# Designed miniproteins, single chains, part 84

Each design is a single chain, and the fold is of that chain. pLDDT is the mean over its residues in the fold that is shown.

## One batch from the design tools (miniprotein)

Design m3098
Fold by ESMFold2-Fast:
Structure m3098 (fold): chain A 71 residues (1-71)
Amino acid sequence: KLERLEKLNPEARKVIEQARKFAENTKGSDLAEKVEKAIIDKLREEYERNGPLSPDAIRALAAAVTAEILS
């Protein structure tokens, strides 16, 4: 639903952008796209399961997903 995506967007957008920049600077732009998609997919799963995440939870999830892909 639109309301659910709206509640994810402000902090999720920022952490996704930060993760993309980190991946792009570290491994290249192809992995930046992969990281972005994986974070979005994982955030959607968490939102559907538990509702809106706190900013700290969003950052922790983005960091974990980024580390997994770049490993």
Scores: mean pLDDT 70

Design m3099
Fold by ESMFold2-Fast:
Structure m3099 (fold): chain A 57 residues (1-57)
Amino acid sequence: GPAAARAARAGSAAGAVAAAETERLGGDQKHSEEAMELALAGDYAGAGRRVREAAGL
């Protein structure tokens, strides 16, 4: 939402670094990012399943 867009804009440098890391890794980053978001929310069971799928298991 607009709050998320505002926060992302405020962190231009942090966002650029995150984008560069995503490109550097060149893997299934969208899947890994979903897992990270679940982990940050404290849902480690969901995050673990996402990580396995990102690893091709």
Scores: mean pLDDT 57

Design m3100
Fold by ESMFold2-Fast:
Structure m3100 (fold): chain A 106 residues (1-106)
Amino acid sequence: NPMLEEAQKAIELAKNKGEVAVVLMIETPEGVLHIRDLMLEGHATLEVSGKNKEEMLEQLEKKAKENNMRPDVLEHHKELIRNTKEPIVTTEPEEISKFLQWSLNL
């Protein structure tokens, strides 16, 4: 996963500078595009993943407390998770997989 590798490098760089990086790993195409935008804008990122919004919010809050994340950054990422659409289940799984792969290569 090229986006995951890029996100991990950003986290390592942030840790070396004493900064906190937050990376949202969402299984929807819209979520993947939002993660890319955040990384390209040079925003702080922290790895957070889950299959539903409740899991992702709980993980984000836990990691934010552990890393003393700024309240405004936490609020922004919470809004991003809250506005993430759930994936549409189709009878063509290969098409979903191709779309996700295309999004990750952007």
Scores: mean pLDDT 49

Design m3101
Fold by ESMFold2-Fast:
Structure m3101 (fold): chain A 69 residues (1-69)
Amino acid sequence: SMKKKEFEEFTKRGERIVELLVRKSEQAGYRAAEALGDVVAETFGKELGEEAKKRLMERAKRTIAELKK
């Protein structure tokens, strides 16, 4: 479905944005993950918003963990 494709494309772009931001500032990455998750919730509904937020926060945490090695 088109909505599922748009959700996946948005969420993947969001993961890249979060990754780039955490490399500059951990706080900026976490804030972006929250804000982008909220945008997904508003656009695609609460369930997909929660899924996106989880994926974006996990991307932020993984990138931060990699940078601390």
Scores: mean pLDDT 86

Design m3102
Fold by ESMFold2-Fast:
Structure m3102 (fold): chain A 58 residues (1-58)
Amino acid sequence: SMREERVEELARGAALNAKDAGVEKELGLERLREGMRNAGLSEEEIELGVRVFEEVLE
């Protein structure tokens, strides 16, 4: 869905920004989870974002 695509794009951007800034993975994940909750995303969407974030950081 368009919403899932937007979550993936957000998480990918966050991961690339964290990598460029030298942010530790755990801190980057905490910021991502907090940002997604503040944006009103569901727990399923947050878990999708976490998976994408982790894949980009490998």
Scores: mean pLDDT 82

Design m3103
Fold by ESMFold2-Fast:
Structure m3103 (fold): chain A 67 residues (1-67)
Amino acid sequence: GHMAKRKKILEIIGEILRLMGERLDLEFELSKVNPDDTERREKLLEEIEKIEKEIEELMKELREMDK
């Protein structure tokens, strides 16, 4: 029903917002890292990429629910 679908949509949106917050925290950490610390920069970039992929998957789920 419409109410069950709406609840699931709101739960997915909530998860996307949580992940966006985590991405912002990692981007802020990255901005503080010394440019010479390539290992730490690469590690943070890998974590950011993982979160971006998870957001993309949740966005695809939302798109499929709108059909």
Scores: mean pLDDT 85

Design m3104
Fold by ESMFold2-Fast:
Structure m3104 (fold): chain A 58 residues (1-58)
Amino acid sequence: SIAELEAEIRRLEEEIEKLKEQLEKETDPEKQKQLTEEIRRLSRRLAALEAQLAALRA
């Protein structure tokens, strides 16, 4: 459903925000790399869901 998709998008946006805040405070290069990779993966998923939502709204 559209509502379920919107809820998943909101959850991903919140998770990405939290990870970005962690990355800004992180001083360990290995942990920075891991956080950056996770942010990229979630951002790709978010983009796919946003595209799906846009198609359903059109």
Scores: mean pLDDT 87

Design m3105
Fold by ESMFold2-Fast:
Structure m3105 (fold): chain A 94 residues (1-94)
Amino acid sequence: GSEEEIKEAIAAFEEAARNPDIKVTRDGKTFTLEAKDNDEAYELLDRTVAVLEKVSAVEVERNGRLTTITVKDTPAGEERLLPALDAIVARYGD
């Protein structure tokens, strides 16, 4: 993705992770956002998915309240997205 798409993706992920109704976890290169069962959390997750899907360096899968984001083995993924998303999980995750 472009530099702007990468920045927007990081910002969207951090906004979701900051929300107390969204739980963020990491397993290797896979990041999970789990929304509580309420309309505001679902709407935020929908907006976050729409931004992340624009980025070619990640794969995004939505399953109800759960969204999985897998960082691809690309320079943009490994050098930029993975460290940024890891720092966000360290700050706001359990």
Scores: mean pLDDT 84

Design m3106
Fold by ESMFold2-Fast:
Structure m3106 (fold): chain A 92 residues (1-92)
Amino acid sequence: DLEKEIEEYEKIAEEADELAAKAKANEMTEEDIERLKEIIKKIFGKDAEKVLEAFEEALKNGPEKAALVLDEIAGMARIKVGVLKIILKKLK
């Protein structure tokens, strides 16, 4: 169901925004990191490992850099929502 997929990616974008705020505050928990891995795998599939490596490298450069990577991930989830909404409008 395309509508459920849209709802799921909207939720992922909101979760990524919350993770970005936590990263900037240096308050990410182990559970937050595990959830982030799930989000990255869902959005990026085969490229998930490279995206995770980029996040880990950003984290070494400070919490603000880590938050920027998470903001980009949230943006990609929102692009997916936009694409799915276009497809939904054409399905009748």
Scores: mean pLDDT 84

Design m3107
Fold by ESMFold2-Fast:
Structure m3107 (fold): chain A 86 residues (1-86)
Amino acid sequence: HMEKLEEEKKKREERSYQTSLAIARDLLAVEPDPELRAKLEEAIRLFNSGEENRKKGIELLSDVISTLLKEAIDRAFEKRQKELEK
């Protein structure tokens, strides 16, 4: 029945929401950059402010993850450059 399909959909969406929120909170707990912290806090606020804002929250979280990934790649590249100079 349609009602059972909607219940299963809501359970999957709730799990996805909880996972995204947990990732944002975990990143906020270890992030030293105040600009990235502000974006993470805004993403958490958007996740808590209703279903229509979840997409914006995901976009902000993705932006922070992309920034952190770039920083990690740049750091690894610098480390490799130092190893090649020895």
Scores: mean pLDDT 76

Design m3108
Fold by ESMFold2-Fast:
Structure m3108 (fold): chain A 95 residues (1-95)
Amino acid sequence: SLQQAQTLLRQAMGAVQLALDSSEKAGNKEATELARKAIELLEQAIETGSVELAREALKLIKEAKEEAEKAGDKIATKLLDIAIELVEEAIKLLE
């Protein structure tokens, strides 16, 4: 349902926000910028129920995870993995 998808997207946004904090403290500018953009798209996806915006956010979260992995930021990497799973589940509910 839309409400269940929105709940999952809010949980994903929380995980991305924590990953952003970790990446910012680590000085990982690339992961931080990608996470900020992903949060903006997740907020829009929550408000509109847009599967396309959720998919765009998912792409940025995956890119942020790659940058976190390259930097050895295990905390951000795990949080972004959680966010990926939550967004993928939300997308299934929006389709």
Scores: mean pLDDT 91

Design m3109
Fold by ESMFold2-Fast:
Structure m3109 (fold): chain A 66 residues (1-66)
Amino acid sequence: KPKELVRKAIEALRAGDIGTAARYIAGALEYFKDKSLEERINELVKIAKELGATDEEIAQLKQLAT
């Protein structure tokens, strides 16, 4: 389920819909709410890399996660 939310966030970013991407990233972060912010971001980055996100996309997702 977090992987599906990250996938939808990447799709929204590629479509230029930053607001939708931010909402999906917020939803994905809820699955890691027991972790520190840095650990939650690291989990999102790991999933995004597994889904084939570019370095530029990963940087943008990290910004949306903070």
Scores: mean pLDDT 84

Design m3110
Fold by ESMFold2-Fast:
Structure m3110 (fold): chain A 82 residues (1-82)
Amino acid sequence: MKEFAEKYKPEFEALIEAVRAGPEALSQKLDELGVPEDLKAQILEEVRLMEEHADDPVVVTAARLRIIGLFIEWEIEKEKEK
């Protein structure tokens, strides 16, 4: 897990920065990374939830963790298919 995270650290950092920059920047970054449309829709829905509940740190943190989890699961599945 840690070695996997270290290998994909630049992609994870870019994703985190895109999430912080907002849904348009995140959408563009997900397209650049080749994320499937269904997964992109799920991630953007979490970002929308973060914007609607910006003053609720529990909701925002939970949504951010779900976005990271979805991205990690996709990277793992992508590696298995190679």
Scores: mean pLDDT 72

Design m3111
Fold by ESMFold2-Fast:
Order: sequence, then C-alpha cells, then structure tokens
Structure m3111 (fold): chain A 60 residues (1-60)
Amino acid sequence: MEAQQEAIKFANELLDKGVSNEDASRAARTYYQLLKAGVKPEEAKKIAEELLKEGKLPSA
C-alpha cells in the first residue's frame, strides 16, 4: 500500500532528524490516516509535523 510505505518513510525521516521513536511513530500514524483520507502527501506531512511540534499528536 502506497500510504503505508509513505508513512514508514516519513517515520525514518523523523528519526534521522533526531525525533524520538515514539513521536516519530505517532507522527507517521497521523500522516498515514491523513493519506487514507485523501490528503496530499505534502499537506499531510505539514499537518503531522505541526501537530508533532505542538504536542497534539493522538495517542496510539
């Protein structure tokens, strides 16, 4: 699934930037849900990163 592959890639990008494993997983999950809802990858990444920065990512 393209959305799942994009979410895994996004999680790895966040880990590379020094984001914690838990926060990277939460952000990638939010990104995946946005992609499934039809949000474009660039916009979905922006939303997930904004929620991560604000500490507003949903819990697992």
Scores: mean pLDDT 78

Design m3113
Fold by ESMFold2-Fast:
Structure m3113 (fold): chain A 57 residues (1-57)
Amino acid sequence: MEEIKRLLEEEIELSVEGISLAVELAVSKERDPELEKELEKVAKESEEIAKKIEELK
């Protein structure tokens, strides 16, 4: 039970970070490849945590 709470907290943190990065990309008129890579990294970490949560169901 404690592990699922920890994973959910990590997922929330990654979701907030992903939204923040997406807003920065949307406001930027120029494409920022470093920011795009950061967003991709957050998305992959979020997917891994989601898979772990599914395995704990």
Scores: mean pLDDT 75

Design m3114
Fold by ESMFold2-Fast:
Structure m3114 (fold): chain A 73 residues (1-73)
Amino acid sequence: SESLKKELEELEKEVEELEKRIEELEKKIEELRKNPSEENQKELLELEIELGVLRVKLGVLKTVIKKLKKKLA
């Protein structure tokens, strides 16, 4: 029980870190869109790909956390 509780806390911390990174990427994408250039277009594509990957990872982690919380309840 204590071990599972610690695992849950670690996963919740990883979710917080991912949510912060997603917010940072969204803000950077917004700023780049305000100043259109060929260089910014390339950076935008790279950041949008990273954002997509992180959103998928966040979704998976949230699903795992929900399953663990149900098992602990």
Scores: mean pLDDT 86

Design m3115
Fold by ESMFold2-Fast:
Structure m3115 (fold): chain A 89 residues (1-89)
Amino acid sequence: GAQELLERMKELLKRIEELAKKAIEAAKEGNIEEAEKLLLEAEIELGMLLIVYGVAKVIGELTEEMREIVEEAIEIIEKAKEEIAKITA
């Protein structure tokens, strides 16, 4: 149901936050290859989040909290990309 999908999305958001943070930390340490790998892993987790969101939409169980989670996940990844780009410039 909606609660089960929401909980899955919250777990994916937490993974995205942790991966994005580790990617920025790796970039700050000069480990650009590791930063790129961690950022790619965060983007894969975002892909999974968007699939769960799509399922919720198709089955009519979409909630406002689910939209907020998707928006937050996208913002986290975009901010991480910007920060890494500044570090690697």
Scores: mean pLDDT 89

Design m3116
Fold by ESMFold2-Fast:
Parts: C-alpha cells; structure tokens; sequence
Structure m3116 (fold): chain A 67 residues (1-67)
C-alpha cells in the first residue's frame, strides 16, 4: 500500500540520520514511520518503531543495529 511505502521511506531516512550520529532526527523519522505503519494496519510494527525511536535518543549506535 501507499502507507507501507511511506513507512519504508521514513525508516530509510531514519537509518541515514543514525549513520550520521543524529539520533534526534532519526527518532523523528522513526515516529513518522510508526504512524504510517499503523495506518497500513501494522500496529505491532508501529510499536517496535516507537521503541527504536526511544533508543535512538539514548543509544543511536544500538538503534542502528536494530534498524
């Protein structure tokens, strides 16, 4: 679906910011990805993305390993 494609694009953007060490920007994109995953009918995936967003703020290297 279009919502699934948007979620995937926001995850890609988050990964690029994690590679740059910008956990705050990565968290913003992961939260946007979670919103689109939820709209696509994947609430469990949205919950995981929100948890990875929280991790990006405290440990961006570990967040990158999980993304």
Amino acid sequence: SEEEKQAEEYVKKAIEYLKKGDGEKAAEYLLQAAEYAEKAGHPSAAEVLRKVAELALTDPEKALELA
Scores: mean pLDDT 84

Design m3117
Fold by ESMFold2-Fast:
Structure m3117 (fold): chain A 70 residues (1-70)
Amino acid sequence: SLRELLEELSKDYPFTEEALEVLEEAARRRGLTEAQLRQIIEESAGLAKKKGRPIVEAEDVRLVLDALLE
């Protein structure tokens, strides 16, 4: 399933449940490819790390989605 794919792709980067929900909704609505999902996960993790947070939050995912898809 999409959720199982997202959990596998994010296993090395802790994501909040809300962050995963935002990413899953975007993937479903926009038809995101696995390559796009990998990029969004990596960029979101990088953003959280730069902000000194040990976990990726929904806001990080939203900012990355806006930057990459708009």
Scores: mean pLDDT 81

Design m3118
Fold by ESMFold2-Fast:
Structure m3118 (fold): chain A 59 residues (1-59)
Amino acid sequence: SAEEEIRGAEGALAGARAATTRAEALSVLHGAQHLIKVASTEEARRLAEEAVAAARERL
C-alpha cells in the first residue's frame, strides 16, 4: 500500500541519519535506491531520495 511505501521510505531516511559506519550507510543507500524505483507516490519517492542523499553524506 502507499502507506507501507511511505513508512518504508521514512525508515530508510531514519536509518541513513542513524548510520555511523560505512557498511550501515551502504546498506541504507542500496535499500533507498530500490525504494525510489518502486515508489508509487511522490511522498515515498521524495523520502527515499532524501534517504539516498543522507546515506551518501555518511560515506
Scores: mean pLDDT 85

Design m3119
Fold by ESMFold2-Fast:
Structure m3119 (fold): chain A 57 residues (1-57)
Amino acid sequence: DVLEQILLSAEWLDTDPVEILENARKALEAQLADSAGHDPAGIRRALETVRRILEEL
């Protein structure tokens, strides 16, 4: 899972995982608002996953 990999990488790089996830959430929200061409369902699913991980942190 890409998002789980990002979380683990943040811990290894001595970086704040919450900040990385918040930045990812903002980027995904911007892509959804921009009506990205062919996979809005995938972007929505990614957003839901990021929100869930943030809630569990």
Scores: mean pLDDT 69

Design m3120
Fold by ESMFold2-Fast:
Structure m3120 (fold): chain A 66 residues (1-66)
Amino acid sequence: EERVAAARAAIADHPDDATLYVQLGREYLRLGRYEEAIRWFEKALEIDPTNQEARRLLEEARKLLE
């Protein structure tokens, strides 16, 4: 996936940018790969616990696994 590759490249340059992990999680969510999406949203929250977007998307992905 072109968007996944772009997000991974950006993370390689800026590994502590929580927003990039949120973007990667969103791409996996779009692909229906909910377990991967959850892992990346959790990583974003490890970097920035105040990221409301990551928290909201994490809950969404968890519900989709039910």
Scores: mean pLDDT 81

Design m3121
Fold by ESMFold2-Fast:
Structure m3121 (fold): chain A 77 residues (1-77)
Amino acid sequence: MEEAEKHFEEGRKALENGDYQKAVEHFEKALKLYEKELGPDHPKVAEALRMLGEAYRKLGDTEKADEYFQKAAELEA
């Protein structure tokens, strides 16, 4: 749990600093850890998916951004 939260925080920090690739890497690690510890339908998984969408949008990968935003929305519905 602390490991996933640490990666999520580092991802947000990287996103704020404009290190979008680093943000993706940290959010991907947080996502995998949240899925393992909390299950694939947990709100923290949806949050990590939304942050991956934002990071990919900043990288200019709009197709991946839309994919992650859609996955997050499906979990929150």
Scores: mean pLDDT 84

Design m3122
Fold by ESMFold2-Fast:
Structure m3122 (fold): chain A 62 residues (1-62)
Amino acid sequence: MDLSAAQRSALVALARHAVENSDPNTPLEELARRVRDALGLPEEALPLVLEIVRRAAAGEPL
């Protein structure tokens, strides 16, 4: 899926914010759905959003 540079930057920032400010018991899939919805991305973006959220949660480069 092709995201604009602005969309990718927003995705990275919001994914980090969601991971840092959410309850540790919140499933990553739930965080990914919230991030996708907040950015107005289509449902086909969910796998990409989930990957970024998982990487943020693991402290990996985004």
Scores: mean pLDDT 78

Design m3123
Fold by ESMFold2-Fast:
Structure m3123 (fold): chain A 99 residues (1-99)
Amino acid sequence: MSEERLAKDPNNYSALRDLGMKLLAEGKYEEAVEYFKKAIELNPEDYLAWINLAKAYLELGKTEEAIEYAEKAKKLAEEAGDLAGAAAAETVLKKAKEA
């Protein structure tokens, strides 16, 4: 989109998720959580945002929240028929349960 209105654009959930993923890769876990939560607020069915929110919580050592969000992501991915998304969520869930 030509106008960068990330914090106020209700259709920009994917850009918020992508920014969260960049922050997660940079080790900025608390900031990543904030952007993933914003993405989910705009689109609560964005299971990729839920998967990455769970990953951020794992990095913060919050395993119980990571399990909750990974289970939510898996359910949404399965409901969407995205087998790869469901497998990605299950991978995060297994890591959270083993931590």
Scores: mean pLDDT 80

Design m3124
Fold by ESMFold2-Fast:
Structure m3124 (fold): chain A 95 residues (1-95)
Amino acid sequence: SVEELLARIDELDRRINELEKEFQKAVESGDIEKAEKIVEELRRLYQELQRTVDELKAKVPPDSPEYFRALVRLIYAQGVLFVAEKMLEKLKEKK
């Protein structure tokens, strides 16, 4: 169960990193529709990551290295989503 949660967190982190790169390309090309769809997918993955980290927290000690690494990934994902939403707002203002 803990191993499955850690594997899921790694998968979500990888997908969020891929979407961040796709988002930058959409912004560079001025593709608002694609940028909006990527932000929606980032939000979905962030919510799934948050739920998975909460499940991990229930199964491991609060000071565990596993929980700390999961929390770092969650904080990173939150930052990616925040920046993407702000960049999308600016992209919409330019058109």
Scores: mean pLDDT 86

Design m3125
Fold by ESMFold2-Fast:
Structure m3125 (fold): chain A 66 residues (1-66)
Amino acid sequence: MYVEKAKKELEEGNLERAIELAKKAIEAGDSAQALLVLARVYEKQGNLDEAQKLIQEAAALIEAAI
């Protein structure tokens, strides 16, 4: 639920709300998907270096879960 809400807020340009919901998704155990939402927030803010790091962290979590 929180990941889907965060993605919707991100698409609508509500970056602050998207961050809040992504953090709640991390707390609920959806860390990899929530990190991808945060990465897209940073991309929209122009912080490409931080976005790239978050994408790499999400990929590492997915690999570790296998």
Scores: mean pLDDT 79

Design m3126
Fold by ESMFold2-Fast:
Structure m3126 (fold): chain A 62 residues (1-62)
Amino acid sequence: MVGDLYRATKDVVGTTPQFLSLKEGDIVEVLRVVNSDWVLARSLKTGEVGYVPRSYLEEVEK
């Protein structure tokens, strides 16, 4: 999971600077697994880093 690329399965609106905002289809790199519900990820589109619900992400197939 850490270092792997994931795709946002739906739009995500970050309400604070700690949370990552994503559009459906945006690709992120997982930097850290925080717990069962949350990961710290970097958006490849914007370069922003923030927390994302793990359930909103789908692994990108090679």
Scores: mean pLDDT 77

Design m3127
Fold by ESMFold2-Fast:
Structure m3127 (fold): chain A 60 residues (1-60)
Amino acid sequence: MLSEEEREKVIEEIVKAMKEVFPDLTEEELELIREHAASLSDKELLEAKEWAKKVAEESK
């Protein structure tokens, strides 16, 4: 399972990927994404990270 520090890193990776896919996201919207990600289980968080990275990779 992820430590608190590891969860924070994964959340930031998700936020970064989301910003890359949706560059018009505001700081307020990014904060909502962080809050939502923080509410996910470790498994859901890792799945969300993998999905977000795939979408960001395709949106180059």
Scores: mean pLDDT 78

Design m3128
Fold by ESMFold2-Fast:
Structure m3128 (fold): chain A 95 residues (1-95)
Amino acid sequence: MEEGLEYYRKGLKAFQEGKYDEAIKNFEKAIELLPEDSEERARAYANLGAAYFKKGEYDKAIESFQKAIDIYEKLGLTRQANAAKAFLKEVEKKK
């Protein structure tokens, strides 16, 4: 868990610095290390979607947000699922 969270935090820092390729790499590594149906993994997918959106990679952004939604819904986290769905709709408007 701790190692996965370290990559997640590195991804967030890279994202804040506008280093979207570095953010993507770190979020993908976090996803590999975090438990399959965890809130942390869902957050990593949501932030991966945001990073792809910033790069104009809209199909990859949609896929990543959908993965986050699927995990949030499995966990009963309705508010977080609805927030991710709102971001997915914003990405769809840019196509």
Scores: mean pLDDT 88

Design m3129
Fold by ESMFold2-Fast:
Structure m3129 (fold): chain A 75 residues (1-75)
Amino acid sequence: AKEYNNEGKKLFEEGKLEEAIELYKKALEIDPDFSEAVENLAKVLRKQGKEEEAFELLMDEGIRRLVQGVENALS
């Protein structure tokens, strides 16, 4: 997961937005809870003008964090 995220960052810096998106998605397929990959995917989607997709990703991440926080408090 981290390896794909790091490769995605490199491609993003090189301006290869589509390839960066693919690698970030692969990172999330391996580890759906990988917050850094969600944030990086949202950033590249915004650069492509896909703000709705970026918003959905960040919203889902926020909801997941809230649910996990409640369960940890109840354990």
Scores: mean pLDDT 72

Design m3130
Fold by ESMFold2-Fast:
Structure m3130 (fold): chain A 61 residues (1-61)
Amino acid sequence: SDEAIRAAARAAALERSELLKKETGKEMSEEEIEELAERLAARIRALTGVARLVAEAELSR
C-alpha cells in the first residue's frame, strides 16, 4: 500500500540520518530527512512496479 511505502521510506531515511550522525557527527535536518524519504518512496514505487510486472509475466506461463 502507499502508506506502507511511505512508512518504509521514512524509516530508511531516519536510519541513514542516524548512521551519518554516528560516522561524521553531522545531524540531518527534519527537512533533509523528509526530502530523502520522498526520494526513497519514489524509488520503492518504481521497483515495486517492475517486480509486479516480472511476477505477472512469470505466473502467466
Scores: mean pLDDT 76

Design m3131
Fold by ESMFold2-Fast:
Structure m3131 (fold): chain A 80 residues (1-80)
Amino acid sequence: MKEKIDELEKRVKDAIERAKSATPEEQIELGREVDKALAEAIRLMKEGPKELQPDFKKVASLAAEGLKYVKELRDKKLAA
């Protein structure tokens, strides 16, 4: 379970970093990857062990913020 949290956090951070230099089309795919990580984090918050709830919430928050950030990056590139 902890390894899954670390994996999700890394996936979100890597997608955000890649999105900074990506094309608008690539940013769509990276946004989908972050959205998938968010969905999995939310599932783990509902189904996972109570002792890891703070870690699941942290990753879900990170993924939600990351999804917003990737969308904002794409909007800026399309407006330029």
Scores: mean pLDDT 79

Design m3132
Fold by ESMFold2-Fast:
Structure m3132 (fold): chain A 64 residues (1-64)
Amino acid sequence: SEEELKERVLERAEALLEKLAEALGGKAKIERVGDDILIGTVETEEGVHTFKLDIKTGEVELLS
């Protein structure tokens, strides 16, 4: 179901952002924007890196 898919995508998004934060030496956070889009942000000393996640497809795009 869509709820089960959303739960799996959220778990994967959290794991992905934690790995990215660790690799970049920063902190991760996730915000939900609209029904199908998650915005993940990793904050480092070099700046803020923002990722767009499509919850339906599981695709991740770097925005900045």
Scores: mean pLDDT 73

Design m3133
Fold by ESMFold2-Fast:
Structure m3133 (fold): chain A 65 residues (1-65)
Amino acid sequence: SAHTEKGKELAAQGKLEEAVEEYEKAIAEDPNNAEAWRNLGKVLEKLGKLEEADRYYTRAVILES
């Protein structure tokens, strides 16, 4: 989705909080978008939110199963 791509661009620029917002929009549009869940997990890990990151990685794995 456009939001997933925008999230990736923002994350690449180090705009981690803005990347979170875009990935959350992607998930709101398509809750089965495993890529958005996985990338949200990666950004949260970079922000030091390790428990939240683990939850979202788990969601992505379930969706990709």
Scores: mean pLDDT 86

Design m3134
Fold by ESMFold2-Fast:
Structure m3134 (fold): chain A 64 residues (1-64)
Amino acid sequence: MSREELWREAEAALHIMQASLAEKSGDYKTAAEHYRRAADVLEGIDPQLAEELRKKAEELEKKS
Protein backbone atom coordinates (compact mmCIF):
# COMPACT_ATOMS: atom_id res chain seq x y z
CA MET A 1 0.00 0.00 0.00
CA SER A 2 1.31 3.46 -0.90
CA ARG A 3 1.95 6.29 1.57
CA GLU A 4 -0.65 8.32 -0.33
CA GLU A 5 -3.35 5.68 0.28
CA LEU A 6 -2.47 5.48 4.00
CA TRP A 7 -2.72 9.27 4.28
CA ARG A 8 -6.11 9.30 2.54
CA GLU A 9 -7.40 6.55 4.84
CA ALA A 10 -6.23 8.58 7.87
CA GLU A 11 -7.89 11.74 6.50
CA ALA A 12 -11.13 9.83 5.92
CA ALA A 13 -10.99 8.38 9.45
CA LEU A 14 -10.69 11.89 10.92
CA HIS A 15 -13.72 13.06 8.91
CA ILE A 16 -15.71 10.00 10.05
CA MET A 17 -14.82 10.81 13.68
CA GLN A 18 -15.93 14.43 13.24
CA ALA A 19 -19.14 13.25 11.54
CA SER A 20 -19.87 10.78 14.37
CA LEU A 21 -19.39 13.50 17.02
CA ALA A 22 -21.65 15.93 15.12
CA GLU A 23 -24.31 13.21 14.66
CA LYS A 24 -24.21 12.41 18.40
CA SER A 25 -24.75 16.10 19.19
CA GLY A 26 -27.72 16.33 16.79
CA ASP A 27 -25.85 18.43 14.20
CA TYR A 28 -26.95 16.28 11.27
CA LYS A 29 -25.99 18.84 8.61
CA THR A 30 -22.37 19.00 9.81
CA ALA A 31 -22.29 15.21 10.20
CA ALA A 32 -23.51 14.74 6.61
CA GLU A 33 -20.85 17.17 5.31
CA HIS A 34 -18.06 15.22 7.06
CA TYR A 35 -19.36 11.84 5.82
CA ARG A 36 -19.43 13.22 2.25
CA ARG A 37 -15.87 14.51 2.63
CA ALA A 38 -14.72 11.10 3.89
CA ALA A 39 -16.45 9.44 0.91
CA ASP A 40 -14.72 11.80 -1.55
CA VAL A 41 -11.31 10.96 -0.03
CA LEU A 42 -12.01 7.19 -0.23
CA GLU A 43 -13.47 7.18 -3.78
CA GLY A 44 -10.21 6.01 -5.42
CA ILE A 45 -9.16 3.49 -2.75
CA ASP A 46 -12.39 2.02 -1.30
CA PRO A 47 -15.36 2.79 -3.58
CA GLN A 48 -17.69 0.50 -1.60
CA LEU A 49 -17.03 2.29 1.69
CA ALA A 50 -17.30 5.65 -0.13
CA GLU A 51 -20.79 4.70 -1.37
CA GLU A 52 -21.85 3.59 2.14
CA LEU A 53 -20.69 6.92 3.58
CA ARG A 54 -22.58 8.86 0.88
CA LYS A 55 -25.77 6.95 1.73
CA LYS A 56 -25.21 7.75 5.42
CA ALA A 57 -24.81 11.45 4.56
CA GLU A 58 -28.02 11.41 2.48
CA GLU A 59 -29.93 9.81 5.36
CA LEU A 60 -28.64 12.45 7.81
CA GLU A 61 -29.59 15.27 5.41
CA LYS A 62 -33.20 14.00 5.56
CA LYS A 63 -33.09 14.64 9.34
CA SER A 64 -31.74 18.17 8.91
Scores: mean pLDDT 81

Design m3135
Fold by ESMFold2-Fast:
Structure m3135 (fold): chain A 87 residues (1-87)
Amino acid sequence: MEEKEKLIEEIAKLTGMDPEALKRLFDKYGVSLEELKEIVEALKEGPEAALRYAQETGNFLMDVLAGLKLFKEAAEEAIKRIEERRK
């Protein structure tokens, strides 16, 4: 249980999601501790690697999480570009 919570916190940091929202999502879909470990590892390799993993394994949760990480990174880049134009 404690290890599962730590993995959820890592996914939250990688995707920008609220940890409590992730807990509800994983509880709804019955995600195992082993699946959480695989998700964390793939997300750490990068969103493109995570999307490839999702396509190969059919893991729809990985596809969603990889998309969220891509969105977070794109949003951070957009904010940086806006700030740079403000001087």
Scores: mean pLDDT 73

